# Designs tried in a protein design run: designed miniproteins, single chains. Part 33

Each design is a single chain, and the fold is of that chain. pLDDT is the mean over its residues in the fold that is shown.

## One batch from the design tools (miniprotein)

Design m1136
Fold by ESMFold2-Fast:
Structure m1136 (fold): chain A 83 residues (1-83)
Amino acid sequence: MPDKISGTITAVEPLGHGQIVTFEVDGKTKSLLLKEAYPEAVVGATLSADLKKKTLTINGVPIPEELLAFMTLEEAIENLAAP
């Protein structure tokens, strides 16, 4: 398995106090729901997951697990790695 996975953000849409971040990884469209608006989440930014360190970043800035809606940080990383 690769130690790191990266995708590109294709859409950012406001949803209440948070936002839906849509991105492409290996030709597949995936989404994350954030509880709060995140300044680094912009179209064209790189979403990266480090499978060894269990970290998720946008343009190198870590996303706190508390900002993820309906999933844990580990679940978000696994969803990125899924075929």
Scores: mean pLDDT 77

Design m1137
Fold by ESMFold2-Fast:
Structure m1137 (fold): chain A 62 residues (1-62)
Amino acid sequence: MEKVEVEYKGIRAVATVEGDEITVEVSGDGSPEDKQLARDLALRAGQVLKQKLEAERKEEEE
């Protein structure tokens, strides 16, 4: 399991990558708009991390 943590205006968003699943948890106090932005940032970071993990696996087999 890999995790990426994002902080935005006091809002903490954590994306956890488990195989093909990405789970995002948002905590902290903020506007709905700021919480949405924090969630989107964490989700994008999680997707990038997932791609890197897949690429690293191919490189290790070479």
Scores: mean pLDDT 77

Design m1138
Fold by ESMFold2-Fast:
Structure m1138 (fold): chain A 72 residues (1-72)
Amino acid sequence: GREEALELLERALELAREEGNEELVKSIQGAIDSLKRGDVVAALAGLREALELSKNEELIELLKRAIEQLRA
């Protein structure tokens, strides 16, 4: 659920920061902030954008798993 999604997104955020992709960091951080506000629709929109920006297979997998947790 939401707690599992947040944990996955925190890991994705760390990887995005290590990669130096500022646009991806912004998208993931925005999704985390939306989830903390309870805005799942805005969070899912941000995660779809992050997924399009990602080229790292581990990052893509974390984002997909977070989306699955929010849709379950």
Scores: mean pLDDT 86

Design m1139
Fold by ESMFold2-Fast:
Structure m1139 (fold): chain A 86 residues (1-86)
Amino acid sequence: MFEEWFEKVDKTSELQKEAIKLLLEATKNAPNEYVPKAVAAMLAIAAADLETAKELVKELKEAGVISEETYEKILELLKKMEEILK
């Protein structure tokens, strides 16, 4: 039934928007060398490629580009998306 899929898409879309916004704000002043990785992470979130998104966000955190707090917030949003898409 299309209605069930649309509900999943709508909920996932809201979480994607939140995660992308947090990542964009956190990487706004990042060194130019990290801009491609930040963009790749946002694109992975937009595509619901959650494994790639988790890996790229982890790399940004390990590089000190995003804070632990921002990383944890994004990771929780990605986990919620993962549960909806199961």
Scores: mean pLDDT 82

Design m1140
Fold by ESMFold2-Fast:
Structure m1140 (fold): chain A 60 residues (1-60)
Amino acid sequence: SDDSLDFYKLMLNHYRDVLITRYRNQYSNNDTLFGNLVQKINDSVNNSMRMRKAQAEEEK
């Protein structure tokens, strides 16, 4: 359902923010590693959202 998808997106965005904040603090002196971790987090979040949307679409 669309409501469930919106809630899932909200939760993923919140989790993303928490992880980014954590890694910024952990790697305050390593901008390259931090940047790579942020990209990896964004890729994971986007992939999770895409997979959930695809599953919902296949059942129609």
Scores: mean pLDDT 81

Design m1141
Fold by ESMFold2-Fast:
Structure m1141 (fold): chain A 86 residues (1-86)
Amino acid sequence: SPLEEAEKLIKELEEKAKTLSPDAKAEVLRLIESLRELLEAVRKGASVRELTVLEFRALAEISAVYLATGDEELLEKAKEALKALR
């Protein structure tokens, strides 16, 4: 299911975060928090408006992670997690 795929990708991001510098790790942890908030909103059947706001928040955090890390693999994994939650 999309939620199971998203949960798997979020766990992979959590594992990747353990290998990063403190500053990069902090950005990835903010992204994980935003993705988990979106996942819970999807699970609870939140409104289209609420889901859209949370999606844009996650996109902003994905951008922040890429600016901090330059990591293409991390960027792709984050995008895949977000797509699974749409």
Scores: mean pLDDT 87

Design m1142
Fold by ESMFold2-Fast:
Structure m1142 (fold): chain A 68 residues (1-68)
Amino acid sequence: MEERKEAEEAISKLTDPELQEKVREFIEKYPEALKIKAGDRSLLIAALESGDPELVEKVIEFLKKNIL
């Protein structure tokens, strides 16, 4: 899946190894989360590309509570 490859690349750029593992585990359990878009981009991938760990955490919480 194209989104999975983009997600893995973005995850590898995170500096916090605990957050990297948390994101990988989340995608493993809920691969459909990568299909949720804000505009033309995956919401989760956009958060990962921002490099903001707080934003990544908020997006994961949002997806779990409101979509998954």
Scores: mean pLDDT 76

Design m1143
Fold by ESMFold2-Fast:
Structure m1143 (fold): chain A 97 residues (1-97)
Amino acid sequence: SEKEAVKKAIDEIYKKALELIEKHPDMTREELARRVAEIGMDIIDKYKKEGKISDEGAEKLRAFVAEMARAIAQATSREDAVNALKELAEKFKKEIE
C-alpha cells in the first residue's frame, strides 16, 4: 500500500512538472526548477500529513524532486528537460517495484 502511494506521488509530481513547463514557455530553467521543487515538496508534505507515506517514502520522493529540479536546471532545451523528467519518473518507480 505504501509502495502504491509513493508511485502515485511520483506520477502526480511528474504530471505537475510537465504542466508547469507547458504553461510557462517564457520561464527560465532555473525558475522552473525552483517551482518544480516547491510543488514537489508540497505534494510530499500532503502525502505525509495524510499518513499515506512513511519518513522513508518521503525521503525517496525528496530525492526524486531534487533530481527532477537538477535535470530541468541543467537541460540544454525544453525537449531535453521533458525527456529527462520522463526517464526519472520511470527510474524512481522501477526502484520501488
Scores: mean pLDDT 87

Design m1144
Fold by ESMFold2-Fast:
Structure m1144 (fold): chain A 80 residues (1-80)
Amino acid sequence: MTVSLAEFLELTKPLGLSDEERRKLFRAIDKDGDGVISREELIDLLRQLGMDDLADQIDDDSDLKEVILRFVTRYYNVNK
């Protein structure tokens, strides 16, 4: 499962962040620059940020969109 830029932008729209901020965050997660967020990229980023509890919740059946929403909410609460 992967999440595209378009899906990421729609998913994060209710959080009150600007389009530019959300696009910058997507690029920071998308290390390969392929235009999608993979499960592996998301897990790696979460662990680098010390969000191991959230990373450990990700399995093959996990809703990546839900995990991304939780990550973005937590990230901005800490860094704004």
Scores: mean pLDDT 75

Design m1145
Fold by ESMFold2-Fast:
Structure m1145 (fold): chain A 68 residues (1-68)
Amino acid sequence: DIQDLVLQLSGIDSATVTQIGDTGVRIDLTFRSDLPDSLKRAAAQQIRQRILALGYSRVDIYINGQLI
């Protein structure tokens, strides 16, 4: 489950997973405020790679409402 993969990462307060179209997914991430931006971006990139490996053709990741 995509949500389980995301929630296992350190520093994530919440994650919302929304399917877009037949082959895409949108993930809205909320991190702890004390986590450095570099670590937030690194976590988002790791999530993107894992989901693409599951066969999704599009992965949109949002951190605090911003697409990255």
Scores: mean pLDDT 76

Design m1146
Fold by ESMFold2-Fast:
Parts: sequence; structure tokens; C-alpha cells
Structure m1146 (fold): chain A 69 residues (1-69)
Amino acid sequence: MEDIAKKIAEETGVPEEFARKAVELLKKYGLNIDIDLLATLLAHEYGISREQARKVVELAKKLLKEEEK
């Protein structure tokens, strides 16, 4: 989790806490969760754009999917 969040933060430029929260929510609700819903919640909480939040959620989903193999 920490390593994934750190990589997301490095790739997207968001704070590591934000990336960590995205990973936690995806693990809690599953990878099939509505990306728009997660992006909206995270953008509101961390004060970033919805499009940037969506990019973070999509990257987190891809990285978590690779680990579940």
C-alpha cells in the first residue's frame, strides 16, 4: 500500500496522503467502484481538480490490479 501510494504521488504530483487514501478506498469498496464518485470525494477533500483525482484513482486501480495476480 505505502509503495503504491508513493509511486502514484511521484507520477501524478499529488500528496502521498491523497494517493494513500485513494488506495485505501479502492481496497475497501473494490476495484469496480465508480471512479467518478471516488474522484469527486477525493478532489473535494484534498482541494485538487476532479480530473487530476480521476487520474490518481485510475492509476491506483491499475497498480492494485497488478498486485492481485
Scores: mean pLDDT 76

Design m1147
Fold by ESMFold2-Fast:
Structure m1147 (fold): chain A 82 residues (1-82)
Amino acid sequence: AAEEAKEKIKEAIKAIKNNASVEEVIELLEEAKEYAEKAGLEEVVFQLEALIDKLREFGENANRDGIIAGLEAILKQVEEAL
């Protein structure tokens, strides 16, 4: 569960860097959130939900560099929980 959350967060970061659609990024983050919930990583779930909400609010105008930085911080938390 925690390893799957880690892989989905990595996929989301890669997708953003490769100019993937907001819809595709949200889908990857929703999957990461489900795995984080199964792993009991409540803080990670909360942080992923906040980023999903931000992407839904701002869409293509979202600060992509800021989202990448946020995801990299969450990824570090997941790695520390493994």
Scores: mean pLDDT 82

Design m1148
Fold by ESMFold2-Fast:
Structure m1148 (fold): chain A 100 residues (1-100)
Amino acid sequence: MEELRESAARALELAAQGTFDELEKLVPKDEAIRRTAEILRETAKSLGLEVPEGLDTREQIVAAAREIGAKLDTLEQFEKALNVFYENAKKAIEEARKKK
């Protein structure tokens, strides 16, 4: 479903952007990049997708998140992707707050 893939791509793009922006308020930019990259890698891994390489910038992370979303063929995969992403994002943000 083309519309589903576009929706999933946009949703993961926005999730990655929002998570990075929240982490950037709490930790140095390089740590925010690293933590958001790890969240995205765990999301890809949970879906049986190839783990993205080259997640060294906000732009690369956002692009990779969009690509992962674009590979989702079912609503169930989309729901799982968002749930895994947000669960890991919540944990990363809570850890960042404790280290501040």
Scores: mean pLDDT 82

Design m1149
Fold by ESMFold2-Fast:
Structure m1149 (fold): chain A 70 residues (1-70)
Amino acid sequence: MEKERRRRLVELQKEFFKLSDELYKIAKENNDPEIFEKLREILVRGGNRPATVEDMEEDIEELKKLLEEA
């Protein structure tokens, strides 16, 4: 169980960084301060709370929605 949860967190972290990098590139290309600030909020929020699978999944879902809107 512990190993499985850690593997899931690592997978979620990889997805999170992939999506955040993609959004950051879009925000830079479009010079869109709104997308940039939203991405910053998600990154800061993730750094300030305990890393749980649920929290990471919420952050990833929010990043995916921003990508769809961009």
Scores: mean pLDDT 74

Design m1150
Fold by ESMFold2-Fast:
Structure m1150 (fold): chain A 69 residues (1-69)
Amino acid sequence: TSGGFARFMAGLAVDGVKAGADEMESLGYKEAAEKLRELGKEIEKVRSDVNKSIELFNEAVEIGSKAIS
């Protein structure tokens, strides 16, 4: 209900996904890094829609988890 805080948190999620992509790339997980970078851009475009941001963030977590498995 407090859209300001939710959008702030979505912005942190974008920053986190981007940082995660940079780390994955440095570790050699190029495919996962590319997917995370793309998702970060999608979250940034829709971060005013918190539900979509959450869905994309969960997808990023799944990609990262599968890459390190």
Scores: mean pLDDT 73

Design m1151
Fold by ESMFold2-Fast:
Structure m1151 (fold): chain A 89 residues (1-89)
Amino acid sequence: SKSPEAKRLLELEVKLSLLRMKAAVLKLIASREKDEEKKQKLLEESKELQEKADKLTPLIEEGIKALQEGDYEKAKEYIEKAEKLYEEL
């Protein structure tokens, strides 16, 4: 069975993927938006989600690396940082 840390990292990877997908979808909708004000709002929302995803990515990657190295204490630290950052959304 997967460790609790591996399960939490998998959940974070799913959340990261959903943030990136939402950002991409908003950018695609914006490309077809005829109203300039609505277009700018969609692009700004897309950018904010992408910036959050960019901040989460290194925390998740460091957590995975620590877990692969058997450093559960360090893995948990990065997992907790990533989870807190995600909840601030």
Scores: mean pLDDT 88

Design m1152
Fold by ESMFold2-Fast:
Structure m1152 (fold): chain A 78 residues (1-78)
Amino acid sequence: MSREEQIKLLEEAIELLERALQSDPIDLAVVREALEKLVEAGLMSEESMERALANVSRTILRVALHEAKERLEELKAE
C-alpha cells in the first residue's frame, strides 16, 4: 500500500469515527466501516476490530480516533 493510500484510508476512518461519535445511538454500521478502514491502513488487526465491535463505547471510539490521528500525523510528517 502506498503512503498516499494509507493517508486516504486514515482520513476517511477519522471522518467516520467523528460521525459515529456524534450519533445517538451510535451507528454501528459507520463504526464497522471506520474500523475496516483502520485494518486496511494497517493500524488495527482484524482481531482488535472484532473486539472493539463487540464492546462499542464512546470511549473506545475516542481511543481509536486518537490513534488514527497520531498515525496520520506521522505519515504526513514524512
Scores: mean pLDDT 82

Design m1153
Fold by ESMFold2-Fast:
Structure m1153 (fold): chain A 80 residues (1-80)
Amino acid sequence: SLAELTAQTAIRLARYLLAQGKEDEAVELMENTVRHLAKKYLTPEEQKKVDAEIEQARTLPAEEAFARYEEIVKKILDKL
């Protein structure tokens, strides 16, 4: 699906950035990917739950935030 292709491309690029030591750029790309997929594919109620998870992820170190965003992406794709 287009959603899966978008997610896979973004995760691949974000992992590349993380490997290059560009942690802030990698985390920002993952957050933006989560927001994009949520707005396009989820209901407003589900989007509100994702927004709460993003706020929690923002309090975490970069590697933990990245892992949490990857998990949120997988949960969104599982609903499609």
Scores: mean pLDDT 87

Design m1154
Fold by ESMFold2-Fast:
Structure m1154 (fold): chain A 97 residues (1-97)
Amino acid sequence: MKEKVDELVKKAEEIADALEKEGLFSTARSVRELANEVKEAFEKGDYKKAAEAIRRLADHLRRVAETETSLSPDLREKIRQGAEEAEKVADELEKKA
């Protein structure tokens, strides 16, 4: 589980970096803040809070992919995939909590 959470946080940071390169600085900051919430909750052993933070990250990523018209198609698809992966990680984490 730690490996999947670490991988998800890393992927969210990569998405934030890509958003900054496309000029979406405020959106990138929000993604990083949510990724940090996931990391902190998981490191503290609060798996329920970590799962809740992951679901908020997934919801935010899905909204970004749907509403940000300036996104490149490749980045939009990567964000959609990230949201789907996040939901799966949250489901697995809740089963082990």
Scores: mean pLDDT 84

Design m1155
Fold by ESMFold2-Fast:
Structure m1155 (fold): chain A 75 residues (1-75)
Amino acid sequence: SKEEKLEELKKEILEIAREILTHSPDVLFGIGQVLRAIGDVLDIELKKKQGVPLEELIKEAEKILEEYRKLLESL
């Protein structure tokens, strides 16, 4: 379902941010990325409560996840 896909994307965003923290040579940068990812996930939840369509939230979450994946690859 779309709900399950959004939940999985939110989980993947947080997992990638945790990997960035683990692989970052700068602990402050790594912590900053984890906090940013938490903020991104909470923003998705707020938009969901405000009635933004699940299709739009899934696309936004996929873009956010891609950005974090690219950041991890750059480390």
Scores: mean pLDDT 89

Design m1156
Fold by ESMFold2-Fast:
Structure m1156 (fold): chain A 61 residues (1-61)
Amino acid sequence: SDELIKLLAEGLQLLGVDKETAEKVARSLVASGTPESLIKQFYEEAKKGDVDGALAILRTM
């Protein structure tokens, strides 16, 4: 969904990824069937500034 793409892209941008790359990566991961719960967990860790936690979740996508 567009909301999941937006959350993933915003989380990636919080980790220092540029907007265009973040949106492309987010679209690819959502299209691959990444679970909504995992995307939300990733965004919460990224929003907290827990880079290591966010990257650990991203590796499971």
Scores: mean pLDDT 86

Design m1157
Fold by ESMFold2-Fast:
Structure m1157 (fold): chain A 61 residues (1-61)
Amino acid sequence: MDQARRAGGVAIRALGRAWSDPSKQADAAEELRRAADVLSTVDPDGAEAVRRIADDLERRA
């Protein structure tokens, strides 16, 4: 359960960085994928949503 909260925090911070610095979008996408891997064990639906956001960021990078 602590892992899910931690993964959520990482995803939020990665997204914030991508918004303030577009050059970080690729790095943010990679962080989101790692967060999704952790989430997949406790919240598969949430993990899928995070992966879609990561895919979108990679396309923009």
Scores: mean pLDDT 69

Design m1158
Fold by ESMFold2-Fast:
Structure m1158 (fold): chain A 93 residues (1-93)
Amino acid sequence: MKEDIKLLLEYSKKHNKEITLNFPISETLSLEIIIKGDKVTFKIVDENGNVLWETTDFEKAKEEVEKLTKEYNKPILGKHMLEVIKAIEEEVK
């Protein structure tokens, strides 16, 4: 996973392509991580694609992921999502 994230970010920068990573938190809520070069946007979206929450700040994104995964009792998913966000943060430059 971490190596895959690094390759995806390098691909996005090299080809100037937007990459979206989607992580389902519940039946109705997902985290979307949108990467385009050095710009990373985090969104919480519903099943219809409505944006409920958005940030470009890595610390705020980590806080919201921890809050939501605790609220929905998804600790393993929360750990995985935080590892992905940290991997992206390290590579964004």
Scores: mean pLDDT 80

Design m1159
Fold by ESMFold2-Fast:
Structure m1159 (fold): chain A 93 residues (1-93)
Amino acid sequence: MDALKAGDYQAAVKAYQEELAKDPNNYVAQLLLSIAYGELGKDDEAAEYLRQFARLARDDPMLPVALAVVRVVSEKEGREKLAEAAREELDRL
């Protein structure tokens, strides 16, 4: 209690895309888009938004923790492309 339902993830994608259109440097919105696309099974989109998040959040001290959490969760859920993206961005730190 409580995870977003698939319909809620689609609504979240739309909301965060609108926020990102207003502020393309909002890396929190990019991370949330990555997670939402991952939950929708759209691994290519999830991986791409995670890479954009990592580029913008490069100097954020929470970046390694966020990437490690995404890697562990995506590996457990079988989201191979998202897990690979998280690992590649961790290797760049």
Scores: mean pLDDT 79

Design m1160
Fold by ESMFold2-Fast:
Structure m1160 (fold): chain A 80 residues (1-80)
Amino acid sequence: SAIDEIEKLKKEAEEYFKEQVPKLKEEDQKEAEELFKELLKRFEELKQNTKANPDQSKEYLEEAKLLVEEFKKYLEFLLK
């Protein structure tokens, strides 16, 4: 289901965060932690929206994919 795929994307982002954040400078770690907290909140909102509007599940799943990709790119940028 789309909810299962969103949950998988959430887990992927969590694993990536745990692996990369310890490698960042202290200032960047705080910013990354704040962004990750917002990301987790958005995942919960997307799961709730998918349950309420299953006909729009494709759009919510694509939004979740974009959020993970953007988050990963941001962390990669900070890792320089």
Scores: mean pLDDT 85

Design m1161
Fold by ESMFold2-Fast:
Structure m1161 (fold): chain A 65 residues (1-65)
Amino acid sequence: SARENAEKALENLRKAIENRDFASARQYVAELQAYIKQLEAQGDTDTASKFRAELDRLLQELAAL
C-alpha cells in the first residue's frame, strides 16, 4: 500500500541521514514525496500530512549536516 511504502521510505531516509549517505537520502526524499502524493490522491490526507511534516523535519536535519 502507499502508506506501507511511505513508512518504508521514511525509515530508509532516517537511516541514510544517520549514515550521512546523501545520495541515498536524496533518492528516499523523492520516493517519500511520490508516496505522499499517492496518499493525497487516494483521499488519505491526514496520513499524507503526517508524512509531509516528518519529511520537512528530516529535510531541515539534512540541510544542517
Scores: mean pLDDT 86

Design m1162
Fold by ESMFold2-Fast:
Structure m1162 (fold): chain A 76 residues (1-76)
Amino acid sequence: MKRELLEEAEELLQRALRLIEEADAEKNPTKQIELYREAVELSRRARELMQKAGIEVAPDASLEEMLEKVREAIEA
């Protein structure tokens, strides 16, 4: 059960990072905002799953820091 939560969190964080990369390359301001908003929502869901799995996450942690934390927890 904990491993499933962490694996789902990893997938959400990877998707959020991809959306940020896509948004940074996007020239349409409206579409760029939509992509950033979706990435933020995915990152919030990932944080909730990490907390449910018992992983401590700083309130100001970056997506990259969260992804590293998830990978460490899966490997342990």
Scores: mean pLDDT 82

Design m1163
Fold by ESMFold2-Fast:
Order: C-alpha cells, then structure tokens, then sequence
Structure m1163 (fold): chain A 100 residues (1-100)
C-alpha cells in the first residue's frame, strides 16, 4: 500500500544519501594524499554524484505517498554508509595487490 511504498522509498533515499555522504568524505581524504591517482579521485566524484542523484529521486518518490519516514530514512543512511565503506575497502585492497 501507500504507507509501505513511503517507507520503502524513504529507506532507499536514506541509503543513497548515506553512500553519497561516505563517498564525499573519502573524496576529501583522497585529495589530502598526493599518492592517490587522479582517476581514483574522479571515480569517487562520479559515484558520489550518482548517489546524490538517486537519493533525490527516491526522496521525490517517497513524497508522492507522504512525508519522508524519518526512521526508515535513518536506517537507510546507516546501511548506505556501511556498504559504501565496505565496497571501498575491498576495491582499495584489490588495487594494492595488482600494483605490486
């Protein structure tokens, strides 16, 4: 129903906002390290921008059914940050193994 859709899209909006937040922080940290390749910095920019775009889209979808569900949004936000962190760590470890 409408309530279930509102909750689902609220969680998805939070999820992508969490990803975007984490990626923006990682982008800022990468700029402080002169050993970070420019390509990696550009990838972080693209991923953060795409995550922000998706967060905005899901926010608009949720608003069609009512106000954002704050609890679901916050749950999504934590999940998105954690998943982006895990993916980033795996990719960095893989790159280090290949550049030996």
Amino acid sequence: GAEEKRREYSRLAGYHEGRAFYLAVERSLAKLDPSTPEEEIRELEREAEEAERKAEEYRREAERYGPIDYEEYVRGLAEGMNEAHEERKKREEERKKREE
Scores: mean pLDDT 86

Design m1164
Fold by ESMFold2-Fast:
Structure m1164 (fold): chain A 70 residues (1-70)
Amino acid sequence: SMAEKREKMLKKLEELRRELEEKAREAGLDEEELERLFEEYLKTIRENTNLSEEEQRVMAEAAALAELLR
């Protein structure tokens, strides 16, 4: 079902977010830059997707962490 696929996607995004958070802490996290990137990605995701608020936040957080680790 679509609900089961969505649940699997959210779980994978949460796992990715946690892995990226750990890597960012090891690299010396810039919390102000992370918050800026998070808000930019969250805006883009909200404008371009029909995801739940929770899914949008997890995706934005993962994207911001991935960008910061570049």
Scores: mean pLDDT 76

Design m1165
Fold by ESMFold2-Fast:
Structure m1165 (fold): chain A 69 residues (1-69)
Amino acid sequence: AGGGGFAKSTEEMKKSVVKALRDAGLPDEVIEYVEKKLDELIKKNPNATGGEIGEAVYQALKEYEAKKA
């Protein structure tokens, strides 16, 4: 299969995260902030694991909440 594989690419993991955040009803501002953090992570580490992506999402949400306070 062209470009195929059972392992998720970093871009596919990012899409899954964005979809999950939108499905959860989070505002675009929060989603954009998380996307920006994920883009920074992927640029630094294009082979980032699902665990690293998940940790980055968690940290981004915490940072956004702290910034809001």
Scores: mean pLDDT 75

Design m1166
Fold by ESMFold2-Fast:
Structure m1166 (fold): chain A 76 residues (1-76)
Amino acid sequence: MRALVIIKAKAEALEDVLKAIEELSKTLPVLAVASSVNGDIATVAVLTESMEAAEKLAEALSKVPGVLSATVAPAG
């Protein structure tokens, strides 16, 4: 079952979040990444092949400075 990770971060932390996703994608099955900025908040959506991958990704990304929240949801 695919899963989405939704990251809310300070806009200034977006580059660090994207770099962390790139590194994690070497060991975790990341299918797609989308990002947007609205004011001082960046939102990053990561589509993964599994809930397990999404949970590991959310845990790792929550440790990046400037990340405000990490949420995992099933994507079908």
Scores: mean pLDDT 85

Design m1167
Fold by ESMFold2-Fast:
Structure m1167 (fold): chain A 92 residues (1-92)
Amino acid sequence: VTGSELALRRLEELEARAEAIKQQARDQLPDDSPAKTRALALADEALRLLAEIREMATGSNKLTREEFEGKLRRAEALLAEAEALIAAALAA
């Protein structure tokens, strides 16, 4: 597997993870839950960052490896925070 194939796979996995988080929040948390509102907002921020990374990876202005990895880590952190909020709300 090439580095570019791994990068695209990571983007696809994080996009799927964000959509799964949004679906879980919608299905498992009530509309008046602050955790639902925050988790959906975090997932939307992650999806926006992932869309930017994808556009830059296919566009004329390519990100450096460090910039690409930095943005991916930021998206992963947002998704992890959203998952933690949903888990905490379900455990309460």
Scores: mean pLDDT 81

Design m1168
Fold by ESMFold2-Fast:
Structure m1168 (fold): chain A 78 residues (1-78)
Amino acid sequence: EVEEIIKQAEEILKRAEELLEKARSMGNDEAVQAAETAIELAKKAIEYAKKGTPEDLRKASVLLTAAGVELAAAEFYL
């Protein structure tokens, strides 16, 4: 499950980075902010998942969910 959280977070990072580039090219500040937030949350999810304790895995899961919401917001604003 640790590997699944990391894999999902890395996928969000890749998608959010692509959306960030597009948002910047369009001058869409709302999409830029959402994409940057998704990147930060996904990176924190990976950090907590790598620690591997049950508490850290719960934190990683919450951060992963929040990263997904921000990714969806970035797509919505574009």
Scores: mean pLDDT 86

Design m1169
Fold by ESMFold2-Fast:
Structure m1169 (fold): chain A 66 residues (1-66)
Amino acid sequence: MRVRRFPLEDVRQALSRLGADEEAIDAVLRGLLDQGARIEDGVLVASGEAADLIEGILRAAASPPP
């Protein structure tokens, strides 16, 4: 599977837009790491399901609020 890379700041901003505070952001990042994602020099590196989850977060945050 191809490894995907996401700037950690983009993921944190996306979670913040979805209403997550710092504790919730930490919890989500922990869950991603448990699924095999890793953080390398401020970049979130993931493959498979973890990468799909991150992409879903970014896509959800790109939707305008109602």
Scores: mean pLDDT 79

Design m1170
Fold by ESMFold2-Fast:
Structure m1170 (fold): chain A 60 residues (1-60)
Amino acid sequence: SSIDQQIQQMQDQLSQQVQKLRDEAASLSDPNKSQLLLDVADGMTLINQWVMEQLRKKAA
């Protein structure tokens, strides 16, 4: 369905945003700040996956 396609596109966009955050973490000279940013990126990945799965379930 068009909704499933829209959800997939949103998931792809969110994955790209998380990847940018990981790339930013890799550019930081402070290992503590880098690790915090990676932890945030991991948390965002889990939340984004959960939200997308709920949206797909609701659209079924």
Scores: mean pLDDT 82

Design m1171
Fold by ESMFold2-Fast:
Structure m1171 (fold): chain A 87 residues (1-87)
Amino acid sequence: LEEVRRQILAAGERAIAAVRRDPASVAGAMEALAAAARHVVPAELAERVVETVRRGGREAVAAAAEDPERAVEILERTVREMAELIE
C-alpha cells in the first residue's frame, strides 16, 4: 500500500501544480487524479477513493472561478483524504 500512496501523492502534487499554474485546468486535473486512483488503488478501496476525488473536485471547480487559492486548498485536503483512505 505504501507504493500506492506514493503514486496518489505524486498524482496529487501534479494536479495541485497544474491548478496553481492555470486555475481553469482544475476539472481536467481532478479527472486525471480520479483516473490515477482507479488505476492504482485496490478495487475494495477504489470506489471510496474515487468518490472522495469527485466530491473534492466539484468543490474545487466551484471555487476556482472566484478564489483559485481556495480551489488549491480543497485539492490539498482531497489528496490528504485519499491518502488516509489507503492506509
Scores: mean pLDDT 79

